# Ledger of designs, part 86: designed miniproteins, single chains, continued (2)

Each design is a single chain, and the fold is of that chain. pLDDT is the mean over its residues in the fold that is shown.

## One batch from the design tools (miniprotein)

Design m6973
Fold by ESMFold2-Fast:
Structure m6973 (fold): chain A 112 residues (1-112)
Amino acid sequence: AMPPELLERVEELERAVREKDVEKAREVLIELVRLLREYLEATLGPDPELEALTERLIEALRAKDYEAAMALFSEIQDRIAALLAERGLEPSEELQRALVAMGAALEMILEA
């Protein structure tokens, strides 16, 4: 099951997107990426490529390079899908919700 702290950050991100709070969305995204990385490592095992991609995403978000952040997020989604497929797993509803919220936040930020 997804940790309560991760789900709480997803809800906080969804609220920031509704309010169009770019700075809050950026801060919550950085924390959510960290928590999601920890959750995926615990669930799927360590993956050097996913670790490197998530570190680069955090750096892009800190630099406010949202075009790079969106590209890195797409690569992260592809890597998560590949790791799940290798194990015969489908993404949980909670994981799908987190990824949708992250994508919506990046789209909202890029439109601002």
Scores: mean pLDDT 88

Design m6974
Fold by ESMFold2-Fast:
Structure m6974 (fold): chain A 88 residues (1-88)
Amino acid sequence: MSEEERKAFLEVTALVARAMGELAKAVIAKKLGDEESAREYLERAVEALREAIELARKYLEELPSPVIEEELRSLEEALRLLEEELKE
């Protein structure tokens, strides 16, 4: 992995970490019976995941990377699952 590719991957994964943090808050809020806060945190998680996907796509246009391409596919699937939960 090049230094440029490593930086790109770290920036994408930082946004994923933010999304995971918001998901953890959503799970805790739901367990406490706070459906409103759970919904808000889930929406923030979706927003962070969309930002990660957009950033990954932008980097792939400038530097071909199988690692970032695989990550992008995983993130797109995760977003699909989270958006389905928001519809319920």
Scores: mean pLDDT 82

Design m6975
Fold by ESMFold2-Fast:
Structure m6975 (fold): chain A 99 residues (1-99)
Amino acid sequence: SPEQQLELERLQELLKQTEETIEYLKKLLEEFKKKNAPEEVLEKVEKAIKIVEEIKKIVEEAIKNNEPLEEAKKKLEPLIKELQELAGEVEAYRKELEE
């Protein structure tokens, strides 16, 4: 149906966003290592990468199995919340380095 096609397109867009976020976080991790960031900060970035990789797997499985977008969103909500909390802490540290 047209609705199923739109849901698939939204899942594909989300997949692209997860791939871009993983690449961004990997670059951020290398930058933080070059600036001798504390181990606890590096561990937070590494944890964020693992969460986004898990999000990517859930989205890939949803696409593969023609899973409804709402079912995929339910699985993603706790991971997105944890990622937002980690991202806030990582971004606060990044701003300290540039101010």
Scores: mean pLDDT 84

Design m6976
Fold by ESMFold2-Fast:
Order: sequence, then structure tokens, then C-alpha cells
Structure m6976 (fold): chain A 100 residues (1-100)
Amino acid sequence: PPPLSPEEIEAQKEKNLETGKALGVDATELVEAMAGAVRGDPEGLKRLLMMVYKAPSVEEALRKIEEEIKTEEEREELELLKRLIAGDEAVREEARRRAA
């Protein structure tokens, strides 16, 4: 894979700022939430959902997604998202228990 040029890095920063402004959230917090979600961090996933759907909780964000679902593909994506959140929470709880 080719390395990012300085111009591409700058463009990515601008894109992140624009995305954050469009969602009405801080771009740094949005990037952090996305990074956490990519790593399978349930807190990152929850924060990303709340930011994207402007919801006070993950449950409210998931309800907003469910109301917008019009295709089977979208329903499968929602189901996968719920399972990822649940799975990551179980793994995290086990890790905390073993660390104690």
C-alpha cells in the first residue's frame, strides 16, 4: 500500500473536521470514537452511534436506525451491530474479572 502524501494527510484532516461539523460533534471525539469502533471497543462503538444519530444513549441510536431501515441489508447491518456491541461487552467483562 502506498504511503499517504502530506497533501492526503491534510485532506483527511479537513474531511474529518467537515464530518464532525455536519454531525454537530467535535471532530477529535468523532475520530477517537471511530478508532475505538475499528478496534472493537464497545465504548467507541457506542460513542460513534450516539454521535452519528445525535442520541443521548446507544438504545436511542439503535431505535433511530431501526426506524430508518427499508431493506433486508440494513436489517442485517443493525443485527450485526447489536451482536458486536454485546460480544465486546462480554469480552470486556471477562478481561476485567481476570485482571481483578
Scores: mean pLDDT 65

Design m6977
Fold by ESMFold2-Fast:
Structure m6977 (fold): chain A 96 residues (1-96)
Amino acid sequence: SPEELIKEIREAYEKGDYQKLLEIFDYVKKNIDKYINDDRLWAELAAALAFYARVIGDKSVLEEALKMIKEIEKKRDKVSNELRTARATVNAALSL
């Protein structure tokens, strides 16, 4: 469920478990149809990935996350605040 994934994202973030965040990101990518409308999940995941990918210098993960957020935005008549925040966070991390 999205709620359980958000819990796992938060726990991985608190522990600094970047490997777990990458596993969650891969799982969400493989199951995108289930999560495409869960803007809160995308915002939480983007924030956690942006923080740690920036710290370790993993620009490719940031670029992939940005691409996915933009693809989700294109399917919306109106972009939520959560998706805007997710995109802004990843863009900020890429600019550093």
Scores: mean pLDDT 81

Design m6978
Fold by ESMFold2-Fast:
Structure m6978 (fold): chain A 61 residues (1-61)
Amino acid sequence: SARERQLRFIEGMIRYAASQSKSVEEFEKAMAALLAWVAEEHPDLTAEAQALADRALREFA
């Protein structure tokens, strides 16, 4: 479905941001920007995107 494809795209953006971030602070800023974008463009996905970002932040290496 379109919703599933959009969630996969958001997951990809999170993974990419994690690979490019050199510190927890950079990754937190990237996640905040991503979630703001999701809230504006895909508000129906905000809860799922928040859960993905929260998990990624906890697991950031």
Scores: mean pLDDT 86

Design m6979
Fold by ESMFold2-Fast:
Structure m6979 (fold): chain A 57 residues (1-57)
Amino acid sequence: QAQQLLQQLRQLGEQIQKIRDQILNSTDPEKRKQLQQQLQKLIDQANKLLDQLQALR
């Protein structure tokens, strides 16, 4: 159901915001690069869920 996809998307959004905050507060360039990679993966997952939601409409 769309509701389950929306809940997963909301949880990914929360994780994305948390990673963004960590990047913003990080002074370690190696850590920032790792966090940016994690952020990109979460965004990719969110886009896949959005595509699935769009296919249901």
Scores: mean pLDDT 81

Design m6980
Fold by ESMFold2-Fast:
Structure m6980 (fold): chain A 87 residues (1-87)
Amino acid sequence: MEEEERVLERAREAALEAEKNPGMKGSITEPAPDAETVAGSSTEEGVGIGFAVRHDAERGEVIAAQVIVKDGEVVKEEVVRVRLSDL
């Protein structure tokens, strides 16, 4: 629960930052040992899209989140937890 919320919050931050900078592409940040990837992208229409993925190596699970922002407001949020064995 708390881990999903943290990943979702990272995706929200990426989406909000991308929305402020039309045409922006985000970067990857990988802290060891639980790797976390965050990326933001924006459209010319002023829509910000944020992605965040966290790998929980001890549990063999991936938490992935996507957030879409328009006019500074979150219009869509999705978060999933998937076992690596199911990929």
Scores: mean pLDDT 69

Design m6981
Fold by ESMFold2-Fast:
Structure m6981 (fold): chain A 87 residues (1-87)
Amino acid sequence: SAEEHLLEAQRHILEAVRAVAAGDLETAKKHVEQAEEAIREAEKAGADPEHIKKAKAALYYAKGLLYEAQGDFEKAKEYFELAKELE
């Protein structure tokens, strides 16, 4: 269901943030990719647009943290601003 894809996305976003905190940037990147796929599947399944926005905001925040950990502060800022716009 659409809701199952959103829960899957949320799980991968949380694991990505945890991986960044642990310094495992390769694992963080994989979870970001899986979260992006799960959000896309949720959209195709007709998920609530407001739930999609919240999932995308959380994803963009996680991507911002990943870029920050990689030393790409310009990309980190761009993703944090994208996350804020989806509030």
Scores: mean pLDDT 90

Design m6982
Fold by ESMFold2-Fast:
Structure m6982 (fold): chain A 63 residues (1-63)
Amino acid sequence: MEASERIRTAARAMYLVHVQGLTIDEAARRLGISPGTVRRLLAEVTSDIDLYEQAGRVLGELL
């Protein structure tokens, strides 16, 4: 997955789980990816401050 696509997917996963309150499995279905990929992206965002900021910025643009 390209870096820009990865950041956009992470931002969408954050929106679906944290803003809309969907489960990881529901977010995975909406995004067309595995639940394991959603968990990995969310874990990467929470452990990487720069990635968290980038995903938050993209989320703001998508809203």
Scores: mean pLDDT 73

Design m6983
Fold by ESMFold2-Fast:
Structure m6983 (fold): chain A 65 residues (1-65)
Amino acid sequence: MKKLTITSTPEGADVYIDGKFVGKTPLVVELPTGLYTVEFKLPGYKPKKVTVSIHDDTTLDVVLE
């Protein structure tokens, strides 16, 4: 398992990994190595969807619009 640290600006965004709710930013999740789709939702902001390749401990920081 590898750690994925997920942060956003602003904080408090709902995070979904492969369509499954995992928590609100900032958070840390442990995942096997692989390719994942991470989606961010925050009221008043556009949803943001990114694809992340996890091969080691990874930090994902996003700016919401």
Scores: mean pLDDT 85

Design m6984
Fold by ESMFold2-Fast:
Structure m6984 (fold): chain A 70 residues (1-70)
Amino acid sequence: SAASRALGALPESRRRQAAAGIARATGGDAEKVLAALRAGSSNAEIARAAGVSPRVGRNAVQMAADLLGV
């Protein structure tokens, strides 16, 4: 999605903020989410890394993008 691409293109400090936000929203592992963002992963891949459904993953990615202004 546009949101996952935008998060993946952020500087590392903001990417870490995105990963932490997604982890809080999903109950997932922030390090696994961060690795997915660094890899330029899709919403589905980020959802898998967070251990949640594609719908929950998509919502968490959009929330993180909105909070970071991207």
Scores: mean pLDDT 85

Design m6985
Fold by ESMFold2-Fast:
Formats: sequence, structure tokens, C-alpha cells
Structure m6985 (fold): chain A 89 residues (1-89)
Amino acid sequence: IDTSKLDWKRDVLIQITILPDGKVLAKVFGDFSLPEVQRAKELVEESATEDKTLSEATPSISGAALLLAAAGFRVHILEVDEPLSEEEL
């Protein structure tokens, strides 16, 4: 996905990184001043503090995506080899 084409007022990115051991790191990028984006970040980041597989992380990622979509955001789920910083978006 080309992040330079995203509008952070409307777009939210959920990044997934699958580690070599099969565990998943998930991170949310968006406007965290908005309650729905902040709640999505909490759901995803609480999941990320536990060593979870993709299957175990899926309910939190799906819940966050549904929350954001219901609030009118365009949600992008992206798998990457290395976690991105907020400044790289």
C-alpha cells in the first residue's frame, strides 16, 4: 500500500508483522486524538503484549477494524516484514 496516498483524517492502517516463530505483532496508525482510533489501538496493542499467533490475534484485529469501519474510517490491513514507525507513514 502507498501510505503517501492515505488521508489520516479518514484512513487507519492496521499493520501486521509475522515473526519467524509464527507469532504476530500488530500496530495501529491513525489519528489517536479520535476515541474510535484510540480504542482500536488499545484492542490491537493489548493483543500485542501477549505472544500470540495470527489466529489468536485475529479477534482483536477484526474487532478493531469493525469498530473503525462503523465509525466511518477506511481501514487498511497490511502485512509487512518489519514494523513501521509512525514517522515512516
Scores: mean pLDDT 70

Design m6986
Fold by ESMFold2-Fast:
Structure m6986 (fold): chain A 59 residues (1-59)
Amino acid sequence: MLEDLVKRAEALLEELRPYVPSLTEQMRDSIEEAVKNNNIAYLQRLVDALEHLKEILEK
């Protein structure tokens, strides 16, 4: 689960970086912190937030 969430987060960050570079850098730091702390619930919420952001940005 953790590895799968990390891969999804990484893919989303890569897709979104061209549109919102500053926000994606901040989100990446939060993801790294969540992984370091084994906070799966927080990581899940971060992935969900990135998915929602992608929907809004239309790519």
Scores: mean pLDDT 80

Design m6987
Fold by ESMFold2-Fast:
Structure m6987 (fold): chain A 101 residues (1-101)
Amino acid sequence: SHMEERRRRAAELLRKAAEAFTQAVDYAENGDIEKAKELVKKAVSLLREAAREHPDPEVQEYLRRMAEELEKAIDKSPEEMVRVFRTAAAGARALAERLEA
């Protein structure tokens, strides 16, 4: 159905966002801050796409707000960026798993 297709697309986009955040953490921990920032921008774009596809309006709003806060956090210290990106990866993964259940 249309709703099942949207759920599958949202889950896939959230998994891709989580992977991008995880890669961003790896690059940031290895001192490649510019590559980490590129990956976060990609992940934020994926979160915004997931928000458009998500069937729950409350989760759509949550994902849009998460994307906005992550864009603001990109200029934080490397330690804070790692913490924030790791949290974002876990959150996106958890939302994808909930859609797949």
Scores: mean pLDDT 85

Design m6988
Fold by ESMFold2-Fast:
Structure m6988 (fold): chain A 96 residues (1-96)
Amino acid sequence: MEELRKAIELLQKALEAVKNGDYEEARKFLQEARDALSRAAVKAEQEGNIDLAVELTLLEMQVALLIKHGIKDPEEAAKVLEKMIERAKEIQERLE
């Protein structure tokens, strides 16, 4: 899924920005990743894949919470991002 691949790339860029202390850059990549996940979830729902739509919506909500609460603990934010990237890749692999 193209939208999911784009989201994974953007989440990886956000993780790199967090590790470099570039929190404003990380926020921009998180916002773009959220938008990509939202589009992926809508597409999954339109194609009748409700389970996929739910999984993508939960990832979108996790990204939204990171944006809303900010990067107060960069180490915790990095761990959450790494887990989200792993989950997104697992979803992408199931679609291939």
Scores: mean pLDDT 85

Design m6989
Fold by ESMFold2-Fast:
Structure m6989 (fold): chain A 101 residues (1-101)
Amino acid sequence: AAEALLEQGLEALRAGDLATAEAHFRAALALAEKENDLKTQFKAYLGLMYIALRRGDYERAEEYREKAVLIYIELAEKSKDKEKLKEEAEKVIKEVAEAAA
């Protein structure tokens, strides 16, 4: 469910529908927080950050960036394979950035 909402958010972001993208990323974040799914939380915060950047809301984008960084630190502390985590995070960052371009 949360992963499906992330995909719908990315699709809306690629289409330039920022309001729909934001709604889907916020819904994905809420589900991921309930499920303690840090990877989905990380991706959702990145999506929200890029939406804020596209709106020129640099203060809000920085807040979401800080949230994503804190989630990444928590993932890194819990990870037995930090290199794999880094590769996964880089793929997610690239995917979201390309959707927002």
Scores: mean pLDDT 86

Design m6990
Fold by ESMFold2-Fast:
Structure m6990 (fold): chain A 76 residues (1-76)
Amino acid sequence: MLEERRRRVAEILDELYAKRAALRAPSAEEREHAERMREEILRQASLLSEEDLERAREALNLDLETLRARNELEEA
């Protein structure tokens, strides 16, 4: 079901973005990147399998880890 799939994807993305924002306020570029990724994933939501959803979560987690690593490096 297209609507249900899209809703599930949106919930996952919103949760990840909320966690990311809690670590620090995103920059304009980071917000634009996140928004573009969100829009693209939602556009393809109808085609996403459970495996696709897992890959999407993994990609967003990796982006969050990269942001953390970059921030830590700047602090060093």
Scores: mean pLDDT 65

Design m6991
Fold by ESMFold2-Fast:
Structure m6991 (fold): chain A 84 residues (1-84)
Amino acid sequence: TATYSEGPASPEDLALIERALDLLFEQRAAKYKPSEEQLASAERRKEELLEYYAGLVFDDEALAALKRVIELVENNEPLSKLLE
């Protein structure tokens, strides 16, 4: 029997997801120069995604992918590296 805690995603996993979302939305905002209304809409979408993911159990592969996205952005490497 695998013991799954049906509790919310760990605070560490949620922090990782939040950071990945923040970085992705920041990059998109810089590229598309959204209006104030578009920024507010994007923030609402980010909150909805974070709430959705907070109820889910992530596998190690999904977490590794998020860490890779964060690493690429923090090292100023293009996200296209994920496709290589």
Scores: mean pLDDT 67

Design m6992
Fold by ESMFold2-Fast:
Structure m6992 (fold): chain A 55 residues (1-55)
Amino acid sequence: SAEAKELLRQLGLALERLRQTDPARADALMREVLSAIAAGEDVVAVARRKLEEIA
């Protein structure tokens, strides 16, 4: 829970920064995150994967 919360906070900040330079990619990645979580994927795994894609 604490790990998931911190990773989601970091992901949110990374997506906000990405939105300033590439809003289409930021929107696509956010949609992918929301879809994965809605499908029941582990939040920690999803957040880590997407943070690596942004970095």
Scores: mean pLDDT 83

Design m6993
Fold by ESMFold2-Fast:
Structure m6993 (fold): chain A 82 residues (1-82)
Amino acid sequence: EVKKTQAVMLVMEAQRYLKQGDYDKSIEYAERAYKIGSSIDETSDIVMRSLDVLSRSYQKMGDFDKSQNLLNQRNDLIKKAE
């Protein structure tokens, strides 16, 4: 499905920007991937990976509260998938 492929590419771009230290772009691409992934399946690998990139990007920017909230969101979705 085109939407799934698009979301995977957005996660990959988000991870690339995170590695390069462009945290604003990493967040932008990860949020786009999260939105598309959630529209397919909120417990999908795409959603989990998007939340991971978002939490890591906010941690690198020094926003530890936002990072922890995103990690908690990811963990709650993992439990919901059980």
Scores: mean pLDDT 82

Design m6994
Fold by ESMFold2-Fast:
Parts: sequence; structure tokens; C-alpha cells
Structure m6994 (fold): chain A 68 residues (1-68)
Amino acid sequence: GMLEPLKEAFAEELAFSDDSTSLSELVRRAAERVGADQETVDRFRRMLATDPEFRREVGELAKELREK
């Protein structure tokens, strides 16, 4: 599904964004890059809000991307 590519794109946006970039803008950029529909974006935002393991996975992926 589109959720996994969106997660990877979001982690990349998070890794290389400025601190001034909002989380909503990072999600928008990631969704645009992978062609995610609004339903997928809404589900992704819900997972970020409610799933601490999902947030940890995203954070670790962003950290790995920054250390490349």
C-alpha cells in the first residue's frame, strides 16, 4: 500500500528539513512525492498521533538518513 512509501518519504523530509518546517508541511511534501491520496495521508497522520512504535520507527529512519 501507499503507507510504507509515505512513511519513508516523510522520514526523508524530517531528516533534511529545517526546524522551522511544520509537521503538516513535512507530511504534505512526503504525500506529494509518493502520490498518496487524502485517505492515506489522514491514516498516516492518525498513526503518528496514536502509535508510539510507529513514531519511533520514523525517528530511527530519519536518524539513519541523516547519518549517511
Scores: mean pLDDT 81

Design m6995
Fold by ESMFold2-Fast:
Structure m6995 (fold): chain A 80 residues (1-80)
Amino acid sequence: SLSPQVKRAIEKIKELAKGEKVKKVTITGHRSSPALLDLKANRKKIAEELGIPEDQIEIKEVDAPGVLPSEATLEVKVEK
């Protein structure tokens, strides 16, 4: 089964897509973020749940002072 964090991320991705077909997802977070590490470990399962190839899930690791270690940002590209 998927962790609650991964389930929430999938739901947020679907919300951002607003019924459109998801084409690509970019997940950005602090390098040491537990949330980012959990999402990275479950990248294949996220891709399968969204019906997209795993290579369309992009993980970006940042050391930016404005990003808290517990946070991850989701960006969704949809097909039009």
Scores: mean pLDDT 76

Design m6996
Fold by ESMFold2-Fast:
Structure m6996 (fold): chain A 74 residues (1-74)
Amino acid sequence: SAEREKLLEENLKKAEESKKEFTKLLAEYLKKIKEQGKKLPSEEDIEKTLEGLRKGTPISKIIAEAVEEARKEA
């Protein structure tokens, strides 16, 4: 039980760190796209996409967060 609980905790910690790293990399990539004059999706477009995929994926939420972060840093 203790070993299983510790393994679950480690997996959750790694997942959280992977999320942060992925979000940061994606935000920098999107910022670079904007700097090259390419169009970023609007917040409304993202929300509509997430609404369609909402019962959906954590990845879609991570993408939306990264796009928002890139816009704030632009």
Scores: mean pLDDT 63

Design m6997
Fold by ESMFold2-Fast:
Structure m6997 (fold): chain A 68 residues (1-68)
Amino acid sequence: GALSAAELAEVERLGREAVAAAERLGPEHKQRVERGVQTVLANGRSGAWSGGGARAAVEAGLRDALES
């Protein structure tokens, strides 16, 4: 189902921290993480996400972004 407003806010917070960490590795890594976070937010808002709360969503999105 869709993530709640509180879960979406937590995704944005965790995503911002992940982007800041990835920026230290270079612009390509930053872009990948940013795209992963945006995908997680889009899926959470649309109800396409079904794997758990905000942390699980961010972890899954970052794994997919980094493995691509």
Scores: mean pLDDT 75

Design m6998
Fold by ESMFold2-Fast:
Structure m6998 (fold): chain A 88 residues (1-88)
Amino acid sequence: SLSEQIKEKLERAESVADISRILHDATSLVVGPREASLLSAPQQLRLLVEKGVLTKEVLELLREKLSRFDTPLAKDLIKTIDELLRKM
């Protein structure tokens, strides 16, 4: 499944840039590359959850991966994940 492919890619991700690319690529498969490029990474994350592509397990993995980085984007994505997990 797309969720399993994302999980596998996230397990190999070594930077916030890798994670951002994975989210963009996944969003492009759902809505097309034009629409994906109009969305910020937090907006892509919200859309992938809304469409049922990102499971709770994958969000928890993503949160753990992001917690290892000290960047503004990583902090913003963690905040978005925490908001989404609270609703699941």
Scores: mean pLDDT 86

Design m6999
Fold by ESMFold2-Fast:
Structure m6999 (fold): chain A 63 residues (1-63)
Amino acid sequence: AKELVEEAIRAAEEGDSEKAYEYALKAMQSGASVDDILEAAKRALEAGNKEGMEAIVEALNSF
């Protein structure tokens, strides 16, 4: 769970919104909390990656 959250943040920071979505979804399926995913989205936005943030939020809405 925790490793998948960090991978989602990394993908978002690298501009890979598809991987950010996939890792966030897998993190939630592996037991990451809603708060963990929201914190990941916030970190992506603070790094200037709005599309990555939106992908992480979309994963949250999809599971």
Scores: mean pLDDT 80

Design m7000
Fold by ESMFold2-Fast:
Order: sequence, then C-alpha cells, then structure tokens
Structure m7000 (fold): chain A 116 residues (1-116)
Amino acid sequence: MKKISLDEFVALPVKEQAEVLIKFLNGEDVLDISELVKKIIKEAYELFAEIFGYKSAEEAVEALERGGQAFPPPVMFVEAALRLQKEGYEITDQDIEELSKLAEDPSLGELIRRAL
C-alpha cells in the first residue's frame, strides 16, 4: 500500500484523516512519518480510549470524527510522549515538529517540550 506524506495527510478533510488513522491503528503502513511519532500517536489514542471508556483506539477515532476532530486533545500526546521517554525513547525536536504538523496544532510542540 502506498504511504501518504505528512503534507498529503494534513490536506485531507477530517473524515478522510479518520479513515487513514483507523487503518494506521489497525497496523497498516499508510503514514510516511517517523516510527517514534507513530508510537506517540498510538499511545495517545489508547490513553484517550481508556479514559473515556471506548473499546479500542479505532472507536476513539470514530468518536472524535463525529465531533469534527481527527486527533485526541493535546494533553493525551503530552502524556504519551512522557510515557515513551520513561521507557527509554529519545524524543527529538524533529519528532515534536512532525507530530505538531500532523495534528495541525502548533501549541502541541511547546506543550511536549515543556513536559520533557
């Protein structure tokens, strides 16, 4: 399956972003982003699903899409990044920039940098 770039993903409507994210969470190699950013996204959706009582990360994507959003709130990405850092992963400025562009939230990068 051909990977879509970060720029191509950001250009998609929320409904199509949600479809790509569901495939991604189901293990399809559909996003051309770093492996560490992929881990942060998966952890953020799993945390969001757990907190709000959804059965899966995919169900959480569907719930967010119904609300007009593709991604969980910034605080979920901050917590996911902190958990991965505690597991020994080194989160770089490039990873933070890529995640902020993907989520279309420039404040996300600042929030993650303050927490790390």
Scores: mean pLDDT 84

Design m7001
Fold by ESMFold2-Fast:
Structure m7001 (fold): chain A 88 residues (1-88)
Amino acid sequence: SVDEKLSAMIEVTRELIAWLEKENSPITPLFREELELLEYSRNLPEEIALAVMLTVSSTILLELEKEYGKDSPIVKETLERLRAAARQ
């Protein structure tokens, strides 16, 4: 369901923020904004919530690539986890 996909993606994003905070990463505030948008999307129609999830996942992956590089383990792990969330 959309609620299950959204909850899974929120959890992935929260864990990613926790890792970024531990690493003192400068991109942490941007990811907190993405988390707030995902939380807000719980109040939106399902089709709009799905569009928000796609936009947020794209933003997360692009910003991780910019900061850590395309071949970084964090980018690969995050891509797999976001794909798994989308298949719930």
Scores: mean pLDDT 87

Design m7002
Fold by ESMFold2-Fast:
Structure m7002 (fold): chain A 64 residues (1-64)
Amino acid sequence: SAALEADIAAYEAKLQAEFSPEQQRRIRELLVEQLNYFKENGVAPPPTPEAIILMEIAERLLEG
């Protein structure tokens, strides 16, 4: 959806501003994997500890 794409773009901009290139690469890879999983399977990917932490970071960035 357009709203989801806008949220992802906002996350990406914040990641580029606040995280190192290595951290950005890892986060980007995880986000792409989760989006591909959702597109191919029609359901949210299974939660992993890293994904949960990343979602918490993303929510914090959106609220700030």
Scores: mean pLDDT 67

Design m7003
Fold by ESMFold2-Fast:
Structure m7003 (fold): chain A 74 residues (1-74)
Amino acid sequence: LSEAERKLLEGEVKLALGRMAKAIGDYELAIEKFEEAIRLYEEVAKEDPSLAKRAEELIEIARKEIEEIKKEME
């Protein structure tokens, strides 16, 4: 795997951890994990233009998850 591909997989792990934290009601941890995933995907898009579209799609998913959690916390 390239470094960009490894970061993409690490981001997917962070997305999964964020979803698990959300499921158990740990909204603070969930947001933290989704933000970590976004940072990894931003690096992927910079390092490998061929993965940029996929990374952008995953960033949008993570941002929507954060928005939903923020609504739940209010």
Scores: mean pLDDT 86

Design m7004
Fold by ESMFold2-Fast:
Order: C-alpha cells, then sequence, then structure tokens
Structure m7004 (fold): chain A 62 residues (1-62)
C-alpha cells in the first residue's frame, strides 16, 4: 500500500546512514499523498541511495 511504502522510506530516512540531501528527499517522499507524487519524490531520492538502502525500503514496503 502507499502507506506501507511511505512508512518504509520514513524508517530508512530516520535510521539510515544518509547524506542530508538523501534524507530530506526520502522524508519529502514520505509526506506525499498520492502514488504519483510518491514515485516522483522517491525516484529523486533513489539516485542518492545505496543498493542496501533500496533493498530495505522494498522489503519494508511490501
Amino acid sequence: SLEAMREAVREVAETGDLSPEARRLLLEAADQKTPEDFNKAGGKASQLLTDEQKRRIAELGL
């Protein structure tokens, strides 16, 4: 669900070893109300994430 995905990116933003820019973009994605806006914000953040961080988001967002 969108809510599960939003919580997943918020969790990684709060616990991950991230740059300030990556953290801000993930928190911005977590605040989006539509799947379309979530995907746009999440896409920007994903360019700054490690493969491990992306995997964790995918696992938590299932």
Scores: mean pLDDT 79

Design m7005
Fold by ESMFold2-Fast:
Structure m7005 (fold): chain A 93 residues (1-93)
Amino acid sequence: MKALVLATDSEKAVKAAEEYVEEKGIEYELKVLSLDLEKAKEEARKALEEAKKKGYELVLLAYDASSEKEIQVARIAGEEAEKLGLPYKVLPV
């Protein structure tokens, strides 16, 4: 399995994402999303379009569930994945 891992720009989200995929032995590419909503949307869209082109089977969305800003970034990334028909899984931490 080859996955795109999208993590919000926080140490907690990035660390949780890396630990999750390493523990499961998933081959992955990690992209960190800016906490600026406009930048995050563009970054997510580009990363997801590239993942679809490369034939990635899964998107993982890691975010700090105690951060309102990170929840919004994760929601935007999930909506972009849905638009492209990519299956995704959320990893709230």
Scores: mean pLDDT 84

Design m7006
Fold by ESMFold2-Fast:
Structure m7006 (fold): chain A 79 residues (1-79)
Amino acid sequence: SAAAAQAAALLARADALDEQAEAAEALARGLRESVARNSDLPEEVKAELERLAALAEAKARELRDQAAELRAQAAALLA
């Protein structure tokens, strides 16, 4: 059906957004781990890495929210 095809397209887009969110979450973890492993880094460098980690986490949340909205739209089409 047209509704099933539209739902499948929305779910595929949601899956792609979740994959992008996972990559951003992995980047944030890597940055925080780098700070933890390199305690001798200048404070300005540690602050910048933490800022970049926070930005990556914020991006991941935005992508997850978008994915959730697309999944909700797909569920509504299949109801």
Scores: mean pLDDT 92

Design m7007
Fold by ESMFold2-Fast:
Structure m7007 (fold): chain A 57 residues (1-57)
Amino acid sequence: SLEEKRERLREVLPDLTDEGIDYLAEKISDDQLEEVEEAAKLPDRTERYARLGKLIS
């Protein structure tokens, strides 16, 4: 479960550090992970980063 969350986060947040991925994998819920994945699918880079910043701040 934790390793699967880590892998999913690394795929959608490639610029984030391994330490950041580990932290988020332990702290966010499955629902929050799905929201992060949905935000990462947004085609507009500006909107994508604004949404991600709100979710992971």
Scores: mean pLDDT 74

Design m7008
Fold by ESMFold2-Fast:
Structure m7008 (fold): chain A 73 residues (1-73)
Amino acid sequence: AMSKEARELLYREVELTMEVMKLSIELRIEERAESDDPEEKEKKIKELREELERKSEELNRVSEELEKLLAAE
């Protein structure tokens, strides 16, 4: 049976995956949005990309820890 620790990491992986998906959607919406201020739009896109990268790194770490725990069995 899967350990409690591995189950918690699975839940965290799902949560982070949903956050990454949400940020990806927001980024696409912002990139496609008509803007009266290109500089403001570029700043918003940069902020969203940085947040997406940060959350993707967190997801990668959680997935790696989960793989290690599951491999150890």
Scores: mean pLDDT 83

